# Ledger of designs, part 86: designed miniproteins, single chains, continued (4)

Each design is a single chain, and the fold is of that chain. pLDDT is the mean over its residues in the fold that is shown.

## One batch from the design tools (miniprotein)

Design m14973
Fold by ESMFold2-Fast:
Order: sequence, then C-alpha cells, then structure tokens
Structure m14973 (fold): chain A 101 residues (1-101)
Amino acid sequence: NPEMKEILAKAREKAEELLLKTKTPEEIRKKAEELLSSDKPEDQLAGYLLYAQYSVMTGEFDEKDLEAIDKLLEAAKAGNDEDLVEEMELLLNASKIPENV
C-alpha cells in the first residue's frame, strides 16, 4: 500500500522530532496521547510510535502500549515497512516472559 508507506514515513519523522524534544517516559506518553487525539493518520501512528518508545525506555507494557504495538505492526505490514515489522515483533516478544521451559 503506497499510501500507508507515505503515512508511515511522515509518522516516523514526526515521532523522531518529538523524541528529540521529549526525553522522559512521562513526557513521551503525554505527547503520544495528544497525537492520538488527532484525526490525521500520520499523527495517530506517530502517537503509537511514541507509546512503543515508552515501552522501550521503561520495560513496561500496559494495555495501551500493547495496542500501540499491534496497530504499528498492522500499519507496517500494510506499508511493507519490514524494519518496523521486525522492531514491533521484537517489542511484542519482549513484553512476554520466556515461556520455553
């Protein structure tokens, strides 16, 4: 989906710019909630990227963080963004304790 690929590129750029300005997990989460209130797809995906970054920084995964990872995986697959698919799958696996015993 070429349209989704373009939306993802814009979302990544927006999230990266905001991460340069917001350094604490609490600031990142607040900015993510602001972005998710937008009707723009690129703003919503940028908000989900910030939620995923919160999980990376804290090692914590609440229901909203897991939803964000799921939404990013769906968008990444639709936009054929293999790097983002790999990153989100790794985060999703990190949210689980190793169950192979």
Scores: mean pLDDT 79

Design m14974
Fold by ESMFold2-Fast:
Parts: C-alpha cells; structure tokens; sequence
Structure m14974 (fold): chain A 70 residues (1-70)
C-alpha cells in the first residue's frame, strides 16, 4: 500500500517534470492532474490513517505544482 502510493507520487512528479520541460498545454496538464489524483485517491482508501495523512500532504504539494502549470 505505502509502496504503491510512493510509486504513484513518483509517476505524478515525472509527469509534471515532463509537462514542464516540454511546455505542454493546459489541457494536457489538467488531464495529468486528473489521472494522478484519481490514482492516489484510490490508493489512499487502502492506507492506514497515518499513511493516508502523509499521502494527502504530498497530493496537496502536487496540486500546487499542477496549478502553477495550468
């Protein structure tokens, strides 16, 4: 569960880095955000409350990065 959350966060970070480096459109950035949030939401439901809180904090950091690009 925690390892899957870390892998999903890493993929979201890599998607963000790719979108920023390649100067991708707001539409592509929004689609990447929706995909990342959906995956992390499903993973978070399977986590203990302590691990869920850590994932939620990292999701908020990702949301701020997506907001800056879109």
Amino acid sequence: ARQKAEEAIKRAEEDLDWAEKENKSETIVLLLQIASESELYLISKKLDPKDQAEVEKRMEELRERFKRLA
Scores: mean pLDDT 76

Design m14975
Fold by ESMFold2-Fast:
Structure m14975 (fold): chain A 87 residues (1-87)
Amino acid sequence: LLEKVREFVEFALELLEKYGASPEDIEKARKYGEQAIKSLEAGDVEKAIEYLQQIAAIARKVLEQKNDYEGLMELGKKANETLDLLE
C-alpha cells in the first residue's frame, strides 16, 4: 500500500512537471505527498486519503488549464486505483 501511494505521488509530480505546472503547485503537491506518506506510516489512512485528494485536485487544476483531457483521464484512473486500495 505505501509503495502504491509513493507511485501515485511520483506519477502526479511527473504529470505536473511534464505539463508545465508552476514551481508553487509542484511544491504543494510534493508537501501533500510527504504528508500522505507520514499519515500512512502513522496508521492514519483517512488523513492520507485527504492529502492524496489534494494532490489530485492540484494536478486536475493544472491539466484543465492546459486543456489536457487525456491527462485528466489518466490522473483520475490512477487516483481511483490508489484510493480503492486505501478503503
Scores: mean pLDDT 78

Design m14976
Fold by ESMFold2-Fast:
Structure m14976 (fold): chain A 72 residues (1-72)
Amino acid sequence: MAEEILKEVRKKIEEIENTDLDPEEKRKAVVEMTAEALRRIGRDILLEKLREAEKNKDEKKVAFLREQLARE
């Protein structure tokens, strides 16, 4: 899933660079898009780790990961 998000971000960055927008507007759009993608990837990684910990019945790791998700 993280790879798909990165692929989408790369394509959108290329699309933004091909627009007639001012360089500063392009930079702002790229930064905002990248920040959102990073937040999504981070949550996705934590959710996948939580699912693995639940599947392995690792109570300590499940509790830790749930606490991390709640703090974000």
Scores: mean pLDDT 76

Design m14977
Fold by ESMFold2-Fast:
Structure m14977 (fold): chain A 60 residues (1-60)
Amino acid sequence: SKEEEAVKLAKKLVEEGKSAMKAMSEVNRNTDDPNAIAAAGKALAEPLSEESHRAVRESE
Protein backbone atom coordinates (compact mmCIF):
# COMPACT_ATOMS: atom_id res chain seq x y z
CA SER A 1 0.00 0.00 0.00
CA LYS A 2 0.97 3.65 -0.25
CA GLU A 3 1.39 3.84 3.52
CA GLU A 4 3.81 0.90 3.66
CA GLU A 5 5.83 2.34 0.75
CA ALA A 6 6.09 5.73 2.48
CA VAL A 7 7.15 4.16 5.80
CA LYS A 8 9.83 2.02 4.10
CA LEU A 9 11.13 4.99 2.13
CA ALA A 10 11.33 7.21 5.22
CA LYS A 11 13.12 4.53 7.28
CA LYS A 12 15.56 3.80 4.45
CA LEU A 13 16.47 7.49 4.11
CA VAL A 14 17.09 7.82 7.86
CA GLU A 15 19.15 4.61 7.78
CA GLU A 16 21.26 6.15 4.98
CA GLY A 17 22.02 9.13 7.23
CA LYS A 18 19.35 11.63 6.21
CA SER A 19 17.64 13.67 8.92
CA ALA A 20 13.95 13.18 9.69
CA MET A 21 13.23 16.53 8.00
CA LYS A 22 14.93 15.45 4.76
CA ALA A 23 13.27 12.03 4.87
CA MET A 24 9.83 13.64 5.25
CA SER A 25 10.59 16.04 2.38
CA GLU A 26 11.40 13.07 0.12
CA VAL A 27 8.21 11.28 1.23
CA ASN A 28 6.17 14.41 0.41
CA ARG A 29 7.84 14.58 -3.01
CA ASN A 30 7.10 10.92 -3.81
CA THR A 31 3.63 10.63 -2.23
CA ASP A 32 0.84 13.20 -2.20
CA ASP A 33 -1.36 10.96 -0.01
CA PRO A 34 -1.89 12.49 3.47
CA ASN A 35 -2.43 9.04 5.00
CA ALA A 36 0.92 7.81 3.65
CA ILE A 37 2.69 10.96 4.88
CA ALA A 38 1.12 10.57 8.35
CA ALA A 39 2.18 6.90 8.53
CA ALA A 40 5.79 7.79 7.62
CA GLY A 41 5.88 10.57 10.22
CA LYS A 42 4.54 8.26 12.94
CA ALA A 43 7.10 5.57 12.06
CA LEU A 44 9.98 8.08 12.29
CA ALA A 45 8.70 9.58 15.56
CA GLU A 46 8.78 6.28 17.49
CA PRO A 47 12.40 5.20 16.77
CA LEU A 48 13.64 8.81 17.11
CA SER A 49 11.90 9.11 20.49
CA GLU A 50 13.56 5.88 21.67
CA GLU A 51 16.97 6.98 20.32
CA SER A 52 16.65 10.35 22.05
CA HIS A 53 15.84 8.69 25.38
CA ARG A 54 18.95 6.50 25.07
CA ALA A 55 21.20 9.37 23.95
CA VAL A 56 20.30 11.42 27.04
CA ARG A 57 21.58 8.55 29.19
CA GLU A 58 24.84 8.24 27.23
CA SER A 59 25.54 12.00 27.04
CA GLU A 60 27.38 12.10 23.70
Scores: mean pLDDT 70

Design m14978
Fold by ESMFold2-Fast:
Structure m14978 (fold): chain A 68 residues (1-68)
Amino acid sequence: MPSREELLERLIAESEAGIRRRSEELNLTDAQTEKLIARARARIEAFVAEASDEELRVAWQLLEHERA
């Protein structure tokens, strides 16, 4: 089974990539983009730290479904 640390890194990477892409499309400043990324990281870290084994399994299934 993938570790909590692997899930954390994957969720942060996906969220950061999505935020940066959307920020470019919306012409947001670097400061606004970095603030959004920092908020997303904090939420993901809190989720992974508090998540049950079942919640982690569901999160990994969702990530696997999004594989290109």
Scores: mean pLDDT 76

Design m14979
Fold by ESMFold2-Fast:
Structure m14979 (fold): chain A 113 residues (1-113)
Amino acid sequence: SKYRKALEEINKAAEEGLKLIEQYIRDGNRDQAVAAAEKLAKEIVDIVEKYFPDYPNLVKRVKEAADKAVAEITAAFNDPSLTDEQKIEIARAAIDRLLSLVWFQLRLVELEK
């Protein structure tokens, strides 16, 4: 189903994106870590738009959540007082919150029909 395919693609993007972000943080490559977070957020929005093009309010909410996640991650990566481990934890938490919101919003659309 369209819903299942969207979730599978989003989960795969998040797994691959977080792995790349963690690698860049550990390598001290802040700019690449930020770019990877931005790319992951865009991929999640693009997947939602691809499967749910007729739901502009859903896409808007996901985009707003994605922009917020990127802002939180970018702020953490630019904070020299944080350890690599703390930066990774913040990135994981921000993406987890984004995924939880996407899951909830997609389920609402499935129920409204």
Scores: mean pLDDT 87

Design m14980
Fold by ESMFold2-Fast:
Structure m14980 (fold): chain A 68 residues (1-68)
Amino acid sequence: GGMEKAREEIIKLLKEKGLSEEQAEKVAELLMRGRGDAAGALMVNSGLSAEEAEEAVREAEKILRKYL
């Protein structure tokens, strides 16, 4: 369904930005629940800059709008 495709694209995006599979899955779950602030904090703790984390949240929101 649309949710599964959105989740897969978000995980792929996060892995391309340097997150591990486990980190990407946790961040994707938060983003899909609308918890962008929590997702951003977890991304920064996973090695992304605050700017990279904010950009990733925006990109994930575009993916969600495409499928959901």
Scores: mean pLDDT 85

Design m14981
Fold by ESMFold2-Fast:
Structure m14981 (fold): chain A 79 residues (1-79)
Amino acid sequence: SGREQSIEELRRELEEALREGDALRASVLTFTLSALGDDETVREHAEALRRAAEEAAASPDLAHQLLGLAALKALEKVE
């Protein structure tokens, strides 16, 4: 199904973002996966994703800060 295909692709992108240390991309993917109901993947990576989300939330860019805060909120929901 389209939902399963999208989740699988986003899981791969999350693994890439975490390998690359891309805090903003990891934060966006955390929020997106949680919104799609893949709370299990978010929970499995919770420690790394929390660090990434905190880094994004500390950004001087307001849009990046808001994405980091959204990711932190998503992490609270799955813990």
Scores: mean pLDDT 83

Design m14982
Fold by ESMFold2-Fast:
Structure m14982 (fold): chain A 77 residues (1-77)
Amino acid sequence: MEEERARIEEGGELGRKAEEAGVEVTEELIELGRIALSLSEEARKKMFEENPEGGKKVEEGLGALGGVLAREAEERE
């Protein structure tokens, strides 16, 4: 899932569906959320303390990604 094609399908398709549902989600926000999720909780906090501006973007990505991941899980189960 590190392929650009997978990212485009994930971001583009999920982003469009989310926007149609009234949620502003872009593939860029989804990408930021994925990066944040790959970090440990401690590493994430430390990184945000060093770059709070970047942390805000990552927080937005986490929120957007959390929403689309929850929908995807619902569809599977």
Scores: mean pLDDT 56

Design m14983
Fold by ESMFold2-Fast:
Structure m14983 (fold): chain A 66 residues (1-66)
Amino acid sequence: PSIEEIAKKLKEELGLSDEQAKKAARIGVENKDYPVQEIAKLIEKETGLSRIKATLAANLVKELLK
């Protein structure tokens, strides 16, 4: 799936803003081989999302890339 498709799912499932969803999608795709918790830390740092929401976003991106 494209980064835009992943960002759309993040927005639909987690209620993220357009900018948060696009950043989370890009970070998750670029770091897909890292553990979920490492991806979540990067998403939290770059988007300002809580650790809980960043972890949900990281999990969803990894699931969509299967």
Scores: mean pLDDT 85

Design m14984
Fold by ESMFold2-Fast:
Structure m14984 (fold): chain A 97 residues (1-97)
Amino acid sequence: MKKALALSHLGTSYYLAGEYDLGDKYFKKSLELVKKEAPDNSALISGFKLLGVAAKIDAEVNSKDERLRIIDSHIERLRSMGEEDTAAEMEKLRATL
């Protein structure tokens, strides 16, 4: 499940960067992993769908500085989970903003 959560953090960061197509792509990959690992867990699947909706709202309501702070928080969380490759991808994205 850590990989699915890591992909949802990456998707959130792409939405916060204004990269909505990439955000959709990574949330779709996240949801596919959740469905493979827990196909009968409808509550978990719905939870990951709601994360995607919340991420789009965060992209719309937060200032640029707030969005950058949120991205930085997600990078720290990914490192704490051992998801170093995903954290590195998000740092590259962060550097372009």
Scores: mean pLDDT 82

Design m14985
Fold by ESMFold2-Fast:
Structure m14985 (fold): chain A 65 residues (1-65)
Amino acid sequence: SSLRLEEAEGLARIMAWAFGFDEVRFEGDTITLRGQFESEADLEAARRTAAALGEASGVTVRIEE
C-alpha cells in the first residue's frame, strides 16, 4: 500500500470529522468508524471513502451504525 498506518489513522480521523462520525476505533490493522447518517447517499459516500482508504493503506476500514 502507498500509505503508512499512522497516515491512514490520520486520514480516518479527518474522514470521521468530515462525515460526522461519532466514534473512531483503532485495533491493529482495523479502523472502525461509527455513526448515524441522515441519508443513504451520505452513508454510501462514506463507504466509498472507507473502501478507498483501505485499498490505499492495506488496513481494514469498516463503518458501523
Scores: mean pLDDT 80

Design m14986
Fold by ESMFold2-Fast:
Structure m14986 (fold): chain A 60 residues (1-60)
Amino acid sequence: LSEEVKKRADELVEGAKSVLTPDTDIDALAEAVAQGVLIQFPDADYEEVYKYVLEQLKSA
């Protein structure tokens, strides 16, 4: 992943963490965040972005 893609993912993850509860489907949230990253970076690899976002959400 490029540094720009990672930076955007980090920004969206910070916003997503504000709505994170014990009942939150982390996988579904990660998919939504990854899709948000791809709106700005459509050529980015979805699977790599999803995996990165998922790791960031779980490391909270």
Scores: mean pLDDT 79

Design m14987
Fold by ESMFold2-Fast:
Structure m14987 (fold): chain A 62 residues (1-62)
Amino acid sequence: MKEAEEKVGELSLKALEEIQRLNERAKAGTPEEARAAHDQKLQIAVEAAEKSTKVLLEARRR
């Protein structure tokens, strides 16, 4: 259980860092790059939520 909570925290932190980098890239890039970065931020958030859920479910099995 505790390892799962640490994994979830680590996933959230990495997702936040990636989102921050995408925000910086969007400011420096073209409008097309900004839109791509926005879509990628949404995808990162969804993936982080899904992975966190799977980690917690897997910890329940052990």
Scores: mean pLDDT 77

Design m14988
Fold by ESMFold2-Fast:
Structure m14988 (fold): chain A 86 residues (1-86)
Amino acid sequence: MLEHIAKGLGVDPTSKAPLTPEKQKIIEEFEKEFDKVVSPYLPSLSEEEKKYLEDLKKAIIEAIRRAPDVKTAEAAKEKAIALLQP
């Protein structure tokens, strides 16, 4: 999942770029937006669908963490949120 998601978001999944305070803030902003988008649907989802969303959330966070710079991390966040739209 991570490799596929990271490549889709324009991030190298093998990147060893450090986690900076700026990237941590982007991750926190992503988590907030992700939870906001999925929260209304959670009560109607199966346990398997909830598990898929949790795994997807973790894969996107890891992709943002591996981004080589803040600009790439911001772009990855924006693309990930867009992918959550029907």
Scores: mean pLDDT 77

Design m14989
Fold by ESMFold2-Fast:
Structure m14989 (fold): chain A 85 residues (1-85)
Amino acid sequence: SLKRFLERALRALRAVETAIERKQDNLKKGIINILKGLAEKFKDRVPELAELLQKAIDAIENNDYDAALQHVREAIRLLEKLLEE
């Protein structure tokens, strides 16, 4: 179901948020892979979410973890809003 898919995506983004907050640099490749997978799944359904996830990927690749955290949190807020319906 769409709701179950969105709930799984939210859990994945919450895990990414925690890893970035804890500065777990050894998980960088795993985090990027999760974000890329989510961006691909949302690119046609919720382009705004895919764009936020791509900005987070770009920030992580540039070691700008503060910007990455901001973009991940914006993606989480958008996803939570989608789950309210």
Scores: mean pLDDT 85

Design m14990
Fold by ESMFold2-Fast:
Structure m14990 (fold): chain A 86 residues (1-86)
Amino acid sequence: GLEATEKAAELGEETARLGKEKGSMKAALAGGVNEGMALIARSVGELTGDEEFARKIGEKLAENSEKGLEYLKKGDHEAAAKAAGG
């Protein structure tokens, strides 16, 4: 549950950092949004006890950020932004 949101936040932050390093501001923004959304999902899960909701959102955000990172490493900045953005 909550661990999935922590992983998603870490991957979103990594996507934002790598996007900035590569000069892909759209991918960096998408990564930052994923990080923020993961932290919100974690807070919702903690406040409501709905860890399943938090897990489902976290897993999706982590997957999107991982795909964005893969495209950033390949130098495909447009694909990275689209993948990270969902």
Scores: mean pLDDT 86

Design m14991
Fold by ESMFold2-Fast:
Structure m14991 (fold): chain A 102 residues (1-102)
Amino acid sequence: SAVEEAERLIKEVGKIAAQMMEDALSGTLTREQAKKLAEKVTELTKRAVELISKIPDPEVAARLRRRLLGAISAVGVALGIADLDDEVPEELKRIAAELEAA
C-alpha cells in the first residue's frame, strides 16, 4: 500500500539521518559522503511525498508528512554540526518548506 511504502521510505531517511548525525558528532562526516547521502535523502523524500499525496485519509497523510519532516530536519541538523549546511540540496529545502506549510 502507499502507506506502507511511504513508511518504509521515511524509515530509510531516518536511518540515513541517524548515521549522518553519528558521523557528524564523531567528526568523520566528509563533504563527499554528506553530498551523496543528501542526494539520496532528496530522492527518497520525493518518492515519499508522491506516495503521501495518494493517501485518501488526511490524518494518516498529515502524520506521515510530520514524520518525514522530522527525518529531513534531523539530516539538516547533522549537516549543520559538520559545518556542511551548504550541501543541503535546494530541492530538499523546497520540499521541507512545502511539508511545513501543509
Scores: mean pLDDT 89

Design m14992
Fold by ESMFold2-Fast:
Structure m14992 (fold): chain A 87 residues (1-87)
Amino acid sequence: SIEELLKRIEELREQAIKAMKEKNVPEEVIKQVEEEFRKAIEALKKKDFESAAQHLRKAAQLLLEADPSLRPLAEKLVELAEEALKL
């Protein structure tokens, strides 16, 4: 459901922001990731699943570019993007 997907995205957002701060990722990159999460959530609420998936994938790319240790979180974002496309 959209509600369950929104909850998982919010939980993953919290985990990603915390992990980025612990890894001393630059503040401008953290803000870019937060913006991509915000856009994905807005798109999902509008039932724009294609846009939501694109923003989740962009957040995943930014996490991978920021620090290789963030790969597991980036992979979870890609999985959520695929789930959004199946709605």
Scores: mean pLDDT 89

Design m14993
Fold by ESMFold2-Fast:
Structure m14993 (fold): chain A 77 residues (1-77)
Amino acid sequence: GAENLIALAEAVRDVARKHGASPEVLEASDQAIEAARNGDVEAAKQYLAKAVKLLMDEFGQPAVDEVARLAVERLGG
């Protein structure tokens, strides 16, 4: 649901900030959060996919794996 997309996008933002990612990663993750909060699940998925791709392009698979771990923690898993 939207809550899962928000948790994942916030995790992307946290990992991006920790590693000093480009502003474009932070912007895309913030756009994903805003779209999800507004009920636009399709737009949220598109922005989230962009943020994850940009993060992976800069820092590789380990950064994406860290996003997955943080998202699970945010969801109380």
Scores: mean pLDDT 84

Design m14994
Fold by ESMFold2-Fast:
Structure m14994 (fold): chain A 68 residues (1-68)
Amino acid sequence: MLSLEELKKKIIELLKKELNLDEEDAEDIVNFLLTKLKLSKSELEDLYNKMLENGAEKALLELLQEKS
């Protein structure tokens, strides 16, 4: 099982690679998910898996629709 910090780093790297974001912007997105959307570790892990399957942009858009 990945720790929360390892999971955050993996998501940051996917955001940087797929959305062409810098480190600071990718970290801001992950912090938004944890602090404003109140995602649990398991929800963040589900997001990471969806990003791997469907791409980062699609996974984020689907999550934002669910949390609206």
Scores: mean pLDDT 82

Design m14995
Fold by ESMFold2-Fast:
Structure m14995 (fold): chain A 74 residues (1-74)
Amino acid sequence: MLAVLEELAERIATSSPSVSSSVASAMMLLVSTTEDPEIKRAAAEQLRRAAERHPDAELSKELLEMADFIEKQV
């Protein structure tokens, strides 16, 4: 799981806004299938790092909102 989250986060950081949004949605779906708080925290951290790396402000805001949503589930 952790390696998959890291690969998805790299794609989010380096893709076009549209593709990155789709990949982030896939990450959210994967994380929604687990009750493991460590995986949820790792996913939130990866989304925050991807938001910091991506130049698109609107996508970065979306990624941070996704990270906050996941953290509230822990």
Scores: mean pLDDT 80

Design m14996
Fold by ESMFold2-Fast:
Structure m14996 (fold): chain A 86 residues (1-86)
Amino acid sequence: MEALLERFRAALEEAGRRVEAGEMSEREAAAFIARRIAEAVAELFPEATELVEALRKVAEAAAAGAPAEELEKLLQEAGELLAKLA
């Protein structure tokens, strides 16, 4: 879990800097964070296929401009799966 938390913090810091610089929107930042966490989970927990798929769905939906309600639902599903790894 420590390595996953480190990847999450790094993704948040990078996304935050890019949003502040005007290089990406909050939606693009959400997609970026979800994608980075999906990559980290796939590397550190290769058996957590459902979580990787859930995080990739969040990233894809955010990048495609999905409604906030859809993004919130996908994020909740990913968060529930992530909590089970703790």
Scores: mean pLDDT 74

Design m14997
Fold by ESMFold2-Fast:
Structure m14997 (fold): chain A 63 residues (1-63)
Amino acid sequence: METVLRTAAAELARAAGVPAEVVRRTLLELLKDPSEENIRRAAEELGVSPEWLRSAVEALLAE
């Protein structure tokens, strides 16, 4: 999980132009409450698609 989380955070940070620490914190919060509302809000904050972020969270939960 940690390695996948680190990789996902780094990839998203590069794509969105957001610091990796901010992305990691957001992903950890989404793992706690992966509701559509929280995913959509986080995707808007990071400037990525909600569908992509949902897939990333689902992959992390499957670990």
Scores: mean pLDDT 73

Design m14998
Fold by ESMFold2-Fast:
Structure m14998 (fold): chain A 71 residues (1-71)
Amino acid sequence: SDAQELAKLEQRLAAGIAAAEQSLTAAKVALHETREALKEAQRRGNEKMTALLEEAIARLEEILARLEAQA
């Protein structure tokens, strides 16, 4: 169901964000993968997935900027 796929995406994004907090490399990888997933969600017209992915990208960009400033 769409609700189950949405919940799985939320769990995967949370794990990616947690990994990104610990590593600049993990943050760059998670951001790249999440941007690619966003393009696919937009292509398919999945508004709920698109909103979650846009929120995750914003959080990952903040993490990346913070980690780069500390380097």
Scores: mean pLDDT 85

Design m14999
Fold by ESMFold2-Fast:
Structure m14999 (fold): chain A 65 residues (1-65)
Amino acid sequence: GMSREEGERAVRELFPELSEEEARIAGLGLATIANSSEASVEEVARAVKKYGTAEELVGLGRSSE
């Protein structure tokens, strides 16, 4: 599984335009997707492609709080 901190790091690398707060929230969203499906690193990459935008990951992260 992916930790919230690992998700934040991945989001910061993929979407460097996001603020620190947005990256933290989006990182939670990415980690939630990865952990809910017991996802591998490959599945995490597919989840990022599925969402298509940083804003969608931020929205998912907020819903996961």
Scores: mean pLDDT 70

Design m15000
Fold by ESMFold2-Fast:
Structure m15000 (fold): chain A 64 residues (1-64)
Amino acid sequence: MTFSEGLEKTMRELGLSDEEIEEILSLPGGLQVPRALGRIYRKKGVDAVIKFSERVGEALRQHL
């Protein structure tokens, strides 16, 4: 699984819409994770941000 695929799957599981996901994935790579974190926090709160961060960290470990 690519980092982008893992990021998309996690955002969808946390309740972001396809439109929100497309917006985030259209950003420069360095801005995708911060933008996703901000949207998840506003929509689902801290617990969802923690879950997202754990999954992003796992995806990064597979590519580093």
Scores: mean pLDDT 74

Design m15001
Fold by ESMFold2-Fast:
Structure m15001 (fold): chain A 99 residues (1-99)
Amino acid sequence: MIEELSEKLVEKLLELGAIKKEEEEIVKKVIKETLSKVEPTKENWDELVRGLVGGLKKNTNLSDYTITGIIATLASMLKIPVDTSDLLEEVIKLRKEVP
């Protein structure tokens, strides 16, 4: 499940042009690592967002917009309703607060 979800997410992100081919391996690694620590459920959504923002901030130079797009795409795949503007504000806030 985690491997399949991570592969599907990265494939969709490349298709949408949300990430570059050069970023595929590192983004996939961060997603797999986060999903291995936090079960991808609606109840864990806040912890998932925090983990993804922290991992992507630490391991990549991706913009807040790109990180928001990654998380919004994951939410869509998990059928979790998110507002992308609210999510962007949360991503910006978490980048300041997450070590």
Scores: mean pLDDT 81

Design m15002
Fold by ESMFold2-Fast:
Structure m15002 (fold): chain A 74 residues (1-74)
Amino acid sequence: MKLEEIKKAIDAAPSDEEIATLAFRYLAEHKLDFDEFIEVLKYAAEKAKDPAVREFLLEMIESYKKNLEKIKKK
């Protein structure tokens, strides 16, 4: 699935739970494409209406950024 396609799917998602599911589906299809996955998580967080879902997605972004820093160093 292309980045633009997943963003359109997130826009059409009827629930915040489905928004999160779509973001994780993108990771499953594009393994190790961390930059695009972070962009998808950020977009999903922006579209999520529930603060709890938004916080969860933002926490995942920070987790992935921290992991990238460790990989980049070694």
Scores: mean pLDDT 73

Design m15003
Fold by ESMFold2-Fast:
Structure m15003 (fold): chain A 70 residues (1-70)
Amino acid sequence: MEERVEEARRELERAVASGEAAGKTVVISLTEDPRLREVVRRGAEAAGAKVVEVDATNPEAVKAALEAAR
């Protein structure tokens, strides 16, 4: 788990530095570790992105969440 948290942090730092995440929507699976979800949420917020948490194993829920996000 620690390794995934570090990977997510590095990817978010990269996206923030390049401006790619600004105004984008970040989807976080409710089935992911809460620690990983918190890291992604904070990184996305810092980058100016919208954060949506959804059950990624349910395609309908993912679609509905993305539609609700914009």
Scores: mean pLDDT 66

Design m15004
Fold by ESMFold2-Fast:
Order: structure tokens, then C-alpha cells, then sequence
Structure m15004 (fold): chain A 67 residues (1-67)
């Protein structure tokens, strides 16, 4: 599912904070700069936010929240 990048990053930040793995503000700013006003695929965004750090369950929860 494609979602507006700004909204997806906001939702992902909330989900990751709830999972105990909050995004640093610096990382949020980089993601906003890369994606801007574009739409992003939930799978692609989750790969950037949980690059081998999250379990499969964390990835599934993030993708579900972004869908």
C-alpha cells in the first residue's frame, strides 16, 4: 500500500516508540528529506526503519500500521 511519506513516517515513529525502538529526530529528518511529498510503499519504509533490528513480528506490526 502506498501512503504519503510524511504521514507514514509519523505513524512509523509512533509504532516504533510503542515497541521500545523510537526513531531519533536526526533519522526522521533524513527520511523526510529523502521522501518529501512522495508516497512510499509500506514494505520499503519498514526496511529502512527496521534494517535487521526488528523481529519479523515488529516488521509485520509496522507494515500493518502503515497499511
Amino acid sequence: VMVPAQEAIKRASQVLADLGEPLKQEHIEILEGVFGQSQVNAESLSKLLLPKRGTQLHVEQLVKALS
Scores: mean pLDDT 63

Design m15005
Fold by ESMFold2-Fast:
Structure m15005 (fold): chain A 76 residues (1-76)
Amino acid sequence: ATALLLRQLEVVAEFARKYGSPETAAEVERHLAAARADPSKALQHLLKATNIVHKNLTDEQIDELARALEAEVAAA
């Protein structure tokens, strides 16, 4: 479970870097770093990071992210 949450957060960070502003990417990267330092909080950081990208990415980019996250869950 924790490994899958961290992998999902890595995908969210990848999309923030690809489509977001430098500030958005940096904020999501901070959540990824915090989740890696304390994996017990990985779900909290994933939820915060996804909320950040939902506010900063387009609907099409969010849909692309949702498909990428579904692929990670299916591969787990």
Scores: mean pLDDT 86

Design m15006
Fold by ESMFold2-Fast:
Structure m15006 (fold): chain A 74 residues (1-74)
Amino acid sequence: SEKEKKLKEVAEELLKKAKTEIEKKIIKAVYERALGKTSDALVELMDEYSLEELEKYAPFAEKVAEEFLKAIEE
């Protein structure tokens, strides 16, 4: 669908700009949730990284979620 295509394009662009493995996993987790799927990436992220590290990336995750929402609503 057009929605799925837009979400994939946003995910690919964000992944190109991602500097760390944790950023890539956050992007994948948000992407999978935006598709309405259970997020294996979110489970892996929570298993591999501490809460302190994840909290540091909360603003990044917010920005990523905003980009996906814009893609769906436009």
Scores: mean pLDDT 79

Design m15007
Fold by ESMFold2-Fast:
Structure m15007 (fold): chain A 85 residues (1-85)
Amino acid sequence: MEEKLKELEKEGERLGEQLAAAFGGPAWSSVELHEDGYLRITLYVEEDGRWRRYEALGKQGPDGKVYLVSPLREVGEVTEAAKIK
C-alpha cells in the first residue's frame, strides 16, 4: 500500500542523510524504490568544486530500519547539483 512505500522511502532517506553526513561536506541524498523490496540510495557530494554521485542498494530490516546491502560506489560526476526543493 502507498503508506508502506512512504515509510520505506523515509527510512531510506534517513540512511542517506547519515551517509551524506559521513562525507563531512555539502551533500544530499535521494532514495527510490527498487525491484524486489530493495531501495536505491543515491548520494550527491561536493568535492573540489564538483558534485559526485554515489549509489548503493538498501533494504528494510525486520526492525523497520533501512540498511545498506551493497557498497557505496561512485557512478558519475555531476556539473551541477540535481537537488530539487
Scores: mean pLDDT 69

Design m15008
Fold by ESMFold2-Fast:
Structure m15008 (fold): chain A 83 residues (1-83)
Amino acid sequence: AHKTNKLAKDTFAFLDVDKDGVITLQELQEKYPSLLKTFPELSHLSNYTPEDVFNAFDLDRDGVIDFNEFLLVFGFAVKPEKT
């Protein structure tokens, strides 16, 4: 199975505007249209709001997405792998 780790790192770095190691809802909202154009693997997310996507990745419900939460969900968001 291919690993999406590099794509996840590139996508996270794109959204982490402040370079603080977390993604806020505001960063996701501001970058969302550019994200979908820059990463066509995420184009199906256009069917969801940035808020829906943020809530799906915010696994601990703390109002930010850290890299570990992002990495865990990212594989299913980009190309779901059969377990």
Scores: mean pLDDT 71

